# Designed miniproteins, single chains, continued (3), part 16

Each design is a single chain, and the fold is of that chain. pLDDT is the mean over its residues in the fold that is shown.

## One batch from the design tools (miniprotein)

Design m8531
Fold by ESMFold2-Fast:
Structure m8531 (fold): chain A 68 residues (1-68)
Amino acid sequence: MLPKIPGLTLTEEQLKAAEEIRKYLLENPDATYEELKAKVEEKYPGDEVIRRLFEALFSQHLQDLADA
């Protein structure tokens, strides 16, 4: 599931970014933090909200792998 960020209103672009990151992690479970971070930064440079979403989604991904 997508992580909640209380009190934050996400733009359409930021919501799409979150879905893309989540889908990428599900399709590439062996992806490293550095690989995903580089990909996100290249596609969405300097977006602090997308960076925070990436951090939360990657943490969830690691938890999902631990529960597998």
Scores: mean pLDDT 72

Design m8532
Fold by ESMFold2-Fast:
Structure m8532 (fold): chain A 89 residues (1-89)
Amino acid sequence: MRFIDPARRAQLEAALREIVDKAYEEFKKEYGLTREQILNGDKETQKKFLDLVEKHAREYAPQHPEAAARLLEEVKKWKDAIEKNENPN
């Protein structure tokens, strides 16, 4: 398998974190909710937050295509997890 040097990996992780943090800051400005309130919020709140993360990932795609693609995959996984948790069998 291909490997990435530590500096390259750190750069990708930093880009992912920056996009997510930007989404938290905008959600806080629009709805007045803290990071903890979003993470512990209802299904609708979490979905709105994930939609915002997806929007920011797309905005950063021209500058950080790999980070944006990985974040979009994570958003899909988070949305799937939320739906699974909200539908107890």
Scores: mean pLDDT 73

Design m8533
Fold by ESMFold2-Fast:
Structure m8533 (fold): chain A 64 residues (1-64)
Amino acid sequence: MLSLAQVAMEIAKRILDNPDLSDEEVYKVTEDVLKENNVTDPEHQAAAYRVTQGMIDQLRRERE
């Protein structure tokens, strides 16, 4: 089981390793990591979604 920091890093790593991911795929990565680690803590979920939102925003801006 991953700590909050490891969950956030895993999400960021998967997104950065696959910059061709669509917004839908990026959200799916976040959901999968949260599910794999049974993350039910709202603070942990919020942190993971913040990482995901930041990465989507960056990828979207660069692709425009």
Scores: mean pLDDT 72

Design m8534
Fold by ESMFold2-Fast:
Structure m8534 (fold): chain A 118 residues (1-118)
Amino acid sequence: MEEAGRVLDRIVQAAAEAEKAGDTDVSEALRHIAEATVLVINGATDPEVAKEIIRLAEKAVDAIRAGNYDEAIAHLREMKEVVEKAAKEGKIPQDVADEVIRHLDRAIEALRRAKEKA
């Protein structure tokens, strides 16, 4: 969970960088990724779920920073699958999982808009 602080700081910094650049869609996506990650860190009963989500969030942020929005969307889709499976296995409460999935869907939509403008 020491890794969680570093990844969250990177997401917040990337969102601030996007906002300064005037890229509202990328900033929106990064904010939703941060919220989804925080919800999993606080809500998951199995620490391995939080570790996997942190790893995927870092990969998504790296892809966004590189302008690889399709790769970022793929990582966000993997995060959704991990959360859905964790909820079915009782490793995260269903209501928390549903909120995480809503944030990930909003992030994906924001990245799709960013891609259309590029």
Scores: mean pLDDT 88

Design m8535
Fold by ESMFold2-Fast:
Structure m8535 (fold): chain A 65 residues (1-65)
Amino acid sequence: AALDAQVAALRAELTSRGIEKAMEVAKKLGDEGKSNREIGLEVQKLVDEYNAERDAAVAALRAAG
């Protein structure tokens, strides 16, 4: 169904954006001399926030269908 294709596309797009953002943040913190532990904590926080945003967007799309 069209909705399933839209959900799959939205999940893929938001996941890709989240990964790119996490990689950029990790590189920036590394360049600033942060420890691997500090980088990991900030990346995990960003990943959790992006996963919540993605899941909310998917739920909204499904509710609209």
Scores: mean pLDDT 79

Design m8536
Fold by ESMFold2-Fast:
Structure m8536 (fold): chain A 92 residues (1-92)
Amino acid sequence: MEEEEAREEARRKAEEAARLLREAAETPDLDKAIELAIEAGRKAEEARRLLENLPPEEREELAAELQALIRPAVEEFNEKHPELPEEVDKKL
C-alpha cells in the first residue's frame, strides 16, 4: 500500500513537471519560462527520489513510464527555447 502511494505521488510529480514545461514552452516571457522550467526540474527530481524507495524491477518500469510522460514536454520546451535549457541547468 505504501509502494502504491509512492508510485502515485511519483506520477503526480512527473505530470506536474510536464505541465510546467509545456507552460514554459508556450510563454513568450523568457524569465517566466526559466522559472517554470526550474520548478519542473525540481518536480522531476522529487519523482526520481520517490523511485529510490521502490524495488529495482518496479523502479525501472515506473522510471520508463515517467520518462515517457516528461520527454515530449522537454522536447517541446527545447524546440521553443533552444538556448534556455543551459540556463536552467546552471540554476539547478
Scores: mean pLDDT 79

Design m8537
Fold by ESMFold2-Fast:
Structure m8537 (fold): chain A 58 residues (1-58)
Amino acid sequence: SKEEIKLQIIRGLLQIAYNTNLWLANDPSVPPEVRAQEAAAAQQTQQEIKEIEEKIKS
């Protein structure tokens, strides 16, 4: 359905965001406070991906 296609697109965009947050969280050239913020952002994005995946199932 059109709704399923939209959810798949959103999931893809969230996956890109998640990968970016993780990359920054693990970069030793990034200040520790910023790395901590990026790690928290990655956890939030991961949760959003999980919610979208559950919505795609039903």
Scores: mean pLDDT 87

Design m8538
Fold by ESMFold2-Fast:
Structure m8538 (fold): chain A 63 residues (1-63)
Amino acid sequence: MMDKARAIADVIVQQALLKGKEKGLSEDQILAEVIKAIEMVARYLGLSDAQTQALIAWAKEKI
C-alpha cells in the first residue's frame, strides 16, 4: 500500500512542480497544492492519519 501511495505521490509532486513553475507559483503554493492532492489520495486509499502525515513529509522532501 505505502509503496503504491508513494508512487502516486511522486507523480503528484512532479506534476505540481512542472505546472506550478509554468504558472509562476511559489514553492509554498506548490507545497499547498501537493498537500491537498496527497490528502485526497490518502482518503481514496484508506490510509491512516499517521500514514498520511508520513506521506506528506516524504513529499515535502521532494520540493
Scores: mean pLDDT 80

Design m8539
Fold by ESMFold2-Fast:
Structure m8539 (fold): chain A 72 residues (1-72)
Amino acid sequence: SPQQQLQTRIQILRDVRDAMQTMMDWALKLYSRTATPAEVAAAEAAVQALLDASDQRTDQEIAQLQQQLQQT
């Protein structure tokens, strides 16, 4: 049904967001093995900015899909 399709899309967006966080945490852990503390801090700040921007866009898309679900 259209409702099930919208619910599935919302769930996929949530799962992708969670996977992205996990992947970035793993990448920072690997980087910390060879980087200086200053380089790690800079990388953490850059990754956080990237994730914040991505999460904002994902949350906006989820909100739009939730609104469509209420109208369907």
Scores: mean pLDDT 85

Design m8540
Fold by ESMFold2-Fast:
Structure m8540 (fold): chain A 81 residues (1-81)
Amino acid sequence: MLSPEEQELLEKAKEHLEKLIGKETAEKIVNNIVNAIEQGDYELAILMVETILQEVKKYFPEDEELQEILEKLIELLRKRK
C-alpha cells in the first residue's frame, strides 16, 4: 500500500512526465511503479525510478523539480527495504 507521501510524489512526477513525454506514456510509467510498490517489490520500484531519474537528468536537465521529486521517492522506497 502506498503512503500518502509516496502518492503525492508519484502524482507530481506524473504531471511533469505528462508535459515531457505525453499523458499515455506517463500513466504507463507511473502505473508500473505503483504496481511494483503494491506487490512489495521495492527493489524493482527503486530500479524503475532510478532509471527514469537518469533519463530525466540526461534529456531534461532543466526540470530540477522533477529530479528532486524522483530523488525523494527513491529515498522513501529505500526506507521500506
Scores: mean pLDDT 86

Design m8541
Fold by ESMFold2-Fast:
Structure m8541 (fold): chain A 89 residues (1-89)
Amino acid sequence: SLREEIARLVARAQEALEAGDVEAAIRAGIEAVRLQAELAREQGREGMAEALERLAERAEEIAAEISDLEELAEKVNEVAEELGEELRA
């Protein structure tokens, strides 16, 4: 059932957090929220469904920004290593 699938996704998100996998936890959490929006729609709770969909969209935007920041940090570290080699070699 939809409720059982939501419960499985929430459990998966918790397991990912315990493992330190923040990306997997966020992804599972967003999917759970989208399914909660579907459940709300099935119950005739249109306003709740729309609010949950907006929450999922915003969470996806934040997750993308975090991924971009991680990539930026990696590139900055690479440049710092190259400059360190040039200055000390």
Scores: mean pLDDT 74

Design m8542
Fold by ESMFold2-Fast:
Structure m8542 (fold): chain A 105 residues (1-105)
Amino acid sequence: SFHEKLDKLKEEASKLKKDGDVAVTVIEGAKTIADLLEKGDYELAIELLKRLKEYVEANIKDKEYREKIIELLDKAIEAIKKGNVEEAKELLLKAAEKAVEAASK
């Protein structure tokens, strides 16, 4: 269901004429991080999460959406440090949803 929800978000983001590419990048990042978490590659997952935060800071121009997404990604890093993969995946999904919302305005 997690991958199915991200695939649906990617389809919606791909239809957006403006900033849809930014949302797609966040969604693909979330998918890659989730795959690493499922494999137990927590250190690499945290490294990619930090890179995704940098991408969001640089590419999401709406301050409110940018700050909300960064907060969700920071919470995901903390969830991974605690070994809570399910919480981290839920936070990644919320971050992807907020990226699509930012692109849809």
Scores: mean pLDDT 87

Design m8543
Fold by ESMFold2-Fast:
Structure m8543 (fold): chain A 65 residues (1-65)
Amino acid sequence: SAEALANGARGAAEALKRYGIAGISQMNDDELRAAAEEGLREAGVPVTPDNVAQAVAALRGSAGR
């Protein structure tokens, strides 16, 4: 959904501020999911499966994964 896409992007932005592109690129799938969940919490948006999936997708896109 457009809402999940926007929320995921906000979470991804917070994760990128904390870890940077290089840090995100080194993460395995479990670490990337945890970073996405942390980013969503920091952004003040709900940690839902849809928001997490969109945040992970945004992080993968930013890291070229």
Scores: mean pLDDT 85

Design m8544
Fold by ESMFold2-Fast:
Structure m8544 (fold): chain A 88 residues (1-88)
Amino acid sequence: SELEKLKSQIPEDKKTLYETLLKLAKGDEKAVEAVIYLLLNASIEEIAEYIKKYVSLVDNPTGVDAILFAKYLLEKKEYNEKEFEKFK
């Protein structure tokens, strides 16, 4: 499966964070995909900052929503960087 291939690309230094985020994902398919995306495309520090930002904005945080919000922030950052590069 594509997810198994992507999972095999997760660096060893991120394995502990991967296991922690999988517990927060609670088997939600989109959240599991988002965990893999985050670990492949963002540093441990960036992921922690995105999740912390979510918790600061929401009165009743859930692990699934925190993960999905972190992926949203990462995608928005990547989109903005590509768009501004066109103006160089």
Scores: mean pLDDT 80

Design m8545
Fold by ESMFold2-Fast:
Structure m8545 (fold): chain A 83 residues (1-83)
Amino acid sequence: SEKEDAAYRIAMERSGNGLAGEAARTIIRLIEEGKSPEEAAETVLSLFPLGSARTGASAVLELYKEGKASENEKKAAELVLKK
């Protein structure tokens, strides 16, 4: 989706790390598919190295600050960053 691509782009601009881009995209996708913030955070932490997951989550929070991400996407990102 356009939102997934935006999250990926922000993560790539901040880190140059493709796995962080994919982690950011995965947070957005899982929430859009109806997963809970807790399930999305757990899934991302299981699929990606911690550093990439955290960078991706930071990109989702940046998208939220721009008014372009949902409260559930923000909550999932915050849960990833607590690790």
Scores: mean pLDDT 89

Design m8546
Fold by ESMFold2-Fast:
Structure m8546 (fold): chain A 69 residues (1-69)
Amino acid sequence: SLEEAVYLIAVRLTTTEDRLRDQLVYRPDGSVVVPQSFVDTIPLPEELKRAALERLGLRVAPDEELPAP
């Protein structure tokens, strides 16, 4: 379900935050930009993954557009 997808992504983000720390971009509007490589590791269908990311206020960018770790 969408709720389970949101929970899964939130848990994964929390547990990988230290590893991704320097690649995460926190925007003034409260949204967070995550690397595409992180999104690619999430074991969810594309449509459910997209909906859950939007619900969490997460934006996705190619790794090369984010700060180097």
Scores: mean pLDDT 71

Design m8547
Fold by ESMFold2-Fast:
Structure m8547 (fold): chain A 90 residues (1-90)
Amino acid sequence: ALYGTLALIYEQLGYEDMAEKYRKKALENGLKPEDLERAREWFREHPLSLEQIKVELKNLRRIAESFNDQELLDAIDEVEKAVKEYEEKH
């Protein structure tokens, strides 16, 4: 679930290599392919605003901190940097 959300954010921002990386990680962590494809279709029809993406990343950070998951925290830091770079270019 958490890695799936990171993949969807990267896909929406146009960072396809990172989106593919986190899609694979989400599937390895038990996300069903059908659920991933439904989420991708939903977000193509209902894209998140930058503000909504920032809120989602804050929620993911709180979850990662509660589990003391340094790998996930590092992944969130990279996504937050990508969001900032996207915002500065657009």
Scores: mean pLDDT 82

Design m8548
Fold by ESMFold2-Fast:
Structure m8548 (fold): chain A 71 residues (1-71)
Amino acid sequence: DELKKELIGKSKDEAVQAAKDYLLSLGYESVSVDEKGDKYIVDGIKGSKVVKRITLTFDGDTLKDVEVKDL
């Protein structure tokens, strides 16, 4: 996938911002970010419902994996 290809190896700040920007570009009304250990969960929200989830997995400050899930 294009997002994973562009983000792998980027820092936490760069990867989180890019995931937020990606969801906003898809027309989601709002985005939430939750940090859970080595992961950041970036959720795209329409109305009151989470519709798309991007999970970013890090090794230190380096992005190692990107998972995109439709909910």
Scores: mean pLDDT 79

Design m8549
Fold by ESMFold2-Fast:
Structure m8549 (fold): chain A 85 residues (1-85)
Amino acid sequence: AKYHLEFEAKDEELAQKLAEEIERLARQYGVKVTVWISGNEVFVTVEAPSEDLADELVEEIKRIAEKLGAKVIGVGRARSFSDLL
């Protein structure tokens, strides 16, 4: 299962902190996550072996972002190349 997430932080320092916490969380779940930063925006791709695990990790990532005061700009779900709605 694959998800794309986008967050907006108040500054680049918060964006870097959010990215670090997301990578740490992904490591705890044993899930592959790619994080990249553009200015104060954080882009995340979650690649999990199951939809259930992806859903749990995405919800935890959203909770961390909200706790740090970052805005959730977008959340997109993609399960396969044929799952484009």
Scores: mean pLDDT 76

Design m8550
Fold by ESMFold2-Fast:
Structure m8550 (fold): chain A 119 residues (1-119)
Amino acid sequence: SVAEFVESHSDEEIKKLIKELATEISLARLDAAFLGTRDGLSREQLDAYLDAFRQKLVDKLMTDYKLDRDTAEVLVESAELAADLGSINIGVSYLYRKAGKEEEAEKNLSPFDKALLKG
């Protein structure tokens, strides 16, 4: 479960993982942009490419961390949010909320992160 994953890992390990996943997602999105602009792939083809990439991340997390699919999905969602907003802290906070750890989620948000969420 998400709670078991969070309880079995330190804050530093969680932040490192979310940062690594967010970086991989950002690079895949950049690759998709190049495929669209350089190689003339359709929006549907680019969406399929990103969906396939997302599925590979989920499968990798299930294998490498011995996670169930639901937990791996939440980790990918956390990393996607971090990539979308440019904040690892927001991604980590989302993961803690999904684990039912509201106080830890709030502690991981800086004043800058809170401003991003309001904007």
Scores: mean pLDDT 85

Design m8551
Fold by ESMFold2-Fast:
Structure m8551 (fold): chain A 98 residues (1-98)
Amino acid sequence: SMAEQLERARERARELAEKYGLPLEELLELVELVAANTPENLKKALELHFKLAEEILKKEKNEELLKKVEELKKLVLKYLEEGLPLSEALKKAVEELE
């Protein structure tokens, strides 16, 4: 089931790359980073996820959501630099934006 889930995730990555003109290699890298499920890989997956989300929102011309994603990214990265674990960094960033 994990191999089937991973293959479906790769298929979705190809569809998103075609629909939004995103770099397929970066979308596939995101799938592999999430599948590996280590703290370092989850941090890399988060950074890549923000990059891809920003690219999608720019193509959709959704300026309001783009600004919110950029502020969330800034706060999460700030807390990670301060030494907080990813889960706590995400929680604090979301709480500040509510």
Scores: mean pLDDT 75

Design m8552
Fold by ESMFold2-Fast:
Structure m8552 (fold): chain A 58 residues (1-58)
Amino acid sequence: MIVELTEDYHDPENPTLKLKKGTLVEVVEEVSPDKWLVRSPDGLSEAVIPKSWLKEVK
């Protein structure tokens, strides 16, 4: 499933993943009810992002 990032994401715990608002990312799995593991557009990085920061692409 492809989702859109609604806010700029900068993870201090994962310095390889910096995502701009509007970036499309792939949902890999649900980590918790409020957080998803997503894969970067280049397929090289993954991060846990709150579902509230993500919008499903129709």
Scores: mean pLDDT 74

Design m8553
Fold by ESMFold2-Fast:
Structure m8553 (fold): chain A 75 residues (1-75)
Amino acid sequence: SKVEELTQLILDDIGLPLVAPRAQGDLSPLAFAKRLFIEKLDLLSEPLRKLVAEWLASGDPDSIAAIIEALSRVP
């Protein structure tokens, strides 16, 4: 799945154990995914940043869900 693919890439890239997911609060899924991307930008390699940016630009719900699932667990 997209979630499993992105989670594995993040684990390989960052080398840190994942934490409990950050709460979404009142944000829409797209707004939350964008916020997580900006907050974690410096921790992601250039290829991973490009992949996440493309998934955000696609607006695909499965891609947005995968970004939230994976990046919300980055410390």
Scores: mean pLDDT 80

Design m8554
Fold by ESMFold2-Fast:
Structure m8554 (fold): chain A 70 residues (1-70)
Amino acid sequence: GTGEELYRAFFEATAGADGRIAAGKNLPAADWRGVPEAEALRVVRALVELLGLPMTEEQIRAVARFVSTL
């Protein structure tokens, strides 16, 4: 779905920018399995802001919903 496609693009952008998700080192460890949507939303928003990704609030929410289903 759209959330999965956005998550893939987000993940590729974060990994490609630093060869790793650098933001993950400075944020609480994100175990996407069992993460509530509200917490996933906070983490995704922080990563988008840190990396300057051109994502809308609706796209950020779509990614958070997708990761909360993992």
Scores: mean pLDDT 63

Design m8555
Fold by ESMFold2-Fast:
Structure m8555 (fold): chain A 83 residues (1-83)
Amino acid sequence: LKEFYKSMAYYSAERAAKLAREGGNTDAAEWFEKASQAVKEGNYEEASKYARKARDLAEQAGNTGAAISARNAYYFAEMAKEA
């Protein structure tokens, strides 16, 4: 179960980074990339923090797709932490 949430968090963060880059939101994309790296390392607390920061930047830029994927990354990272 924890491995499933870890995979979902990683995938969601990577998707958010891609959508942020496609939208020209380089700052948000860099934070999403940091979040995916933290998930890969099993550091879910840090991943959650990075994903929230990146989500806020994506929302400010009007990149709804990146923001939604970031929200998924945040929630799955929290689930991985608890599982």
Scores: mean pLDDT 82

Design m8556
Fold by ESMFold2-Fast:
Formats: C-alpha cells, structure tokens, sequence
Structure m8556 (fold): chain A 71 residues (1-71)
C-alpha cells in the first residue's frame, strides 16, 4: 500500500523532503510522549514546508494520524 505522505514527499526536492521528514519525526516523538500541542505545532510546520497545491492533502493526512492516536 502506497502512503499518500510518501507520494507527496517524492514530489519534493531532496532538501524539502529532508526537512519534512525531520518535522514528521519530531511530530511522532511528541505523539509518543502524549504531547499533542507540540505534535500540532510540528504538523503545521510540515504542512507549510510542502508545495502549496499539496498542503491541504498533507494537513488532512496528518490531522487524521494525530486524531487516530488520540482516539
């Protein structure tokens, strides 16, 4: 199964992909520690780093992941 996040990341430059990957790792660490406010901050930063035409898709996916962890 192809992750939509992976598809978005593959459409970016290597530098942008590295930055987004770093932000997603920090978001995952915050979620693992139950720090949802910090996770939301990193989510917003990751969304702002992707191309504008993909920001809505990225936000939707990351919001879904955070919501799933909270449930």
Amino acid sequence: RNSTISQIMNSMSSDQRQQVNNLLNQMADALYNGDFDTANSYRDQAVSTVPSDQQDTMRSILDSLIDDVRS
Scores: mean pLDDT 79

Design m8557
Fold by ESMFold2-Fast:
Structure m8557 (fold): chain A 113 residues (1-113)
Amino acid sequence: SQEELMKEFKKLLDEISELVGELVEAALDESLSEEELEELVKEKMERIKELLKEIEEIYKKLSEEGQEELKELLQELADIIDDAAKEMEKLNLPKIVIEALKEIKKKIKEMVA
């Protein structure tokens, strides 16, 4: 069951990573209107928030060793998101996506604190 919980966590982490990648791709898509971008960001952010809540429930069921591994992997994701947001700021990409990435990072940091 600990192995199953960690496997479930890694699947959720992979899905968040994919959604973050989709947000970055959307920010680079000059064909999207402001309204289309806002709708896409909202939809993906709602899904990411659901996934983070599921990860929080898994964390509560993990052993101390499993909790430590989960925190380490979440910290790695937060660092990747932080780097992406910083590069997007340098490129003057849409603020709505940059702010979304910052919100995801903040939520992850709160979970590992």
Scores: mean pLDDT 90

Design m8558
Fold by ESMFold2-Fast:
Structure m8558 (fold): chain A 68 residues (1-68)
Amino acid sequence: AKIEVLDESHVKVYSNEKAKLTIEYEGVTVEIELKNGDIVIIRSENDKLEADGKTFNLSEVVKKQLEK
């Protein structure tokens, strides 16, 4: 995979093969499955994480992982 840093809150990830992207935020690890040709834009701003056109509320994601 190739990583392009757009700014301190925005990172664009290109996948050239099937891979697993691991993101560490506030001590919690989030995993995203990538396929060949996938382009994932990770934006961590205003308590939101956006990846592959989907928006995740960071507080909600962290809360769900901490409950396990």
Scores: mean pLDDT 55

Design m8559
Fold by ESMFold2-Fast:
Structure m8559 (fold): chain A 69 residues (1-69)
Amino acid sequence: GLSEATKRALFEAARALGIGEMKRVGNFLLTKVDENRVLVFDEKEKVEVGVYDISQSEAAFGQAVNDAL
């Protein structure tokens, strides 16, 4: 499972990104797809994890990403 530090780092990065911007967080590549959604790609496994709503709480976002892994 994801550490709490990684969940927080993913959420902070996702909220800070502008639309179309990308940022690497650990083994994950984040792409801001619109104002409320981020695409999470696992660069280690070479798979798309999913697209996640960032208007939710940090806890809800982190749980959703962790549950997909």
Scores: mean pLDDT 87

Design m8560
Fold by ESMFold2-Fast:
Structure m8560 (fold): chain A 100 residues (1-100)
Amino acid sequence: VPSAEEQLAEVQRLTAEAMEAVEAGDVERLLRILEEMRAFMLSTPGLSEAERARLEAVADAARRRIEEHPDDREVQLAAVDEFAAMAALLLQERAAREAA
C-alpha cells in the first residue's frame, strides 16, 4: 500500500481537482471527484470502524450540501474543504500511530 505521505499527496491532488470543478461549475465532475476521494480513503488500511463511519458521514454530508446548492460556489468550496480536512486528519493520525 502507499505510504501515508503518498496518500496525503493523492488527497491534495484530488482536492485541487475538486476545486477546479467548482470553478468550472461542473457539479457532476465535483461529485465524481468526491466519490473518488471517499473510495481512496476507504481503501486505506489502519482505519477503525468508527473512523470509517465518520469518514462516510462527512462524505455524505458534503455530497448532500453540494447537491442542495448546485449554483453556490462558496458552499461547494466549504464542503470540499471540510472533507479534505477530515481525510488529512485521519491520514496524519494513522501516520502518527505507525511512527509510534
Scores: mean pLDDT 81

Design m8561
Fold by ESMFold2-Fast:
Structure m8561 (fold): chain A 96 residues (1-96)
Amino acid sequence: SMEVSREAAEKILEVGREVEKRLPELKEKINRAKELLERGRELERLAEETDEELAERAREAIETVKRGLADPSKFDELLEEAEEEIRELEEELRER
């Protein structure tokens, strides 16, 4: 059924046009999420051998970023939450 394939393609193109209008903003948000994931993983790595509670909090912050990536409606809220937690954990590690 070529008609079903064309209808699916048209829906994808409509979503694509909406995404293209927001692409620079979306790219910036995704880059921020990638940076937080990298920082969270580094915190987990540094804490894993010395502070299991700090390592677990780092893992939770990573999962919060992933939840934000999975749900665009909560992206900004969850990204801010994860960024604040990661910052606090980085400060705690510097004091130890």
Scores: mean pLDDT 78

Design m8562
Fold by ESMFold2-Fast:
Structure m8562 (fold): chain A 80 residues (1-80)
Amino acid sequence: SLEEKIKELNRKLGFDLEVAAALVTMVEAVTGDPEEAEKVRQRLIDEIAEKYGLSPEEVERLRKMTPEELIKKAQELIKK
């Protein structure tokens, strides 16, 4: 059903957002460079936007999110 397909897409998007947030946190921890972490964050958001066909409005919301906020958003999507 369409509803089940939406749930699957939301779960996959949520997992990708969790991975993105974890990678950004790891880059900042390893490099000690917030600018490098921010570049990685923007790149991962762009890749997720392309993969899931996100609207410009959704992409803009994600760009404003911290790694902690991305994890929270991801958990909401995974739990549906």
Scores: mean pLDDT 81

Design m8563
Fold by ESMFold2-Fast:
Structure m8563 (fold): chain A 87 residues (1-87)
Amino acid sequence: EEEEKKKKEYEAKLEEARGQAMLNAAAEYEKATTPEEGAKLRRGIEAAMAGTASPEEAKIVQEALLGDMGQTISDELNAATEALKKS
């Protein structure tokens, strides 16, 4: 009901914060790997944020999330969640 609208707004803000954290982590990943691998990850993240990711793009993002990139995203998402709680 009214709580469902608040939940959707909160989830939308968290998804935006998560997307930005993933793009930031992908930029650091590009520096540590090849430009080709970094570009694939960045495209996958952008497609996922737009809701248009292919199964291959989703797999690339998920594999990166299971690695070191996942910790960076968790830290960024925790910071965003704390900021939203204090609003």
Scores: mean pLDDT 67

Design m8564
Fold by ESMFold2-Fast:
Structure m8564 (fold): chain A 104 residues (1-104)
Amino acid sequence: SKEEAIRKLGVLILKVWEVLRYLSETLDVDKAAERLLKVMDEAIKVFEEFGLTEYAERLKKLRDEFLAQLEANKDDPEAQARVIEETGLKVLDILREAIKELKA
């Protein structure tokens, strides 16, 4: 059970890095945002599946903040790119913290 959670969260870490690489190479903010939201939704499901309620709630809050910041900057692609990068890095921190606790 813990090993499966760690494996699934590790895959999600790689997916976040793929989103950030995609953004840096294409500057396609709409597609990068869509991909990051999908990764966040997958991570929330993993956290809920394994009873990591604190991490699920933290990520749901971050998702809501992400959507609000994208809407606030809908006419500014450079600002949206920064929001995606900052949110992606925060998602990575949450995933790494969860893996560390599962390994303890």
Scores: mean pLDDT 91

Design m8565
Fold by ESMFold2-Fast:
Structure m8565 (fold): chain A 74 residues (1-74)
Amino acid sequence: SAEERLRALQAELAERVAGKSEKEQARVAAELFPEIRALMLAYAREKAPDQVAEIEAKLAAVEAELRERLKALE
């Protein structure tokens, strides 16, 4: 299920960022973001189709924020 996949991604993120620098944590988050975004949008389309546009806008804002943080950490 999407819930199980999101839980697995959350566990992977926690494992990969444990004991890492802020820069490495940001890199891992950026690497996993496309899959997390795809799962969240798929779940939203099934459960809350009327909110998909708002969720897409929020995810785009998160992606822009991650890009800004990665640039600040380079």
Scores: mean pLDDT 79

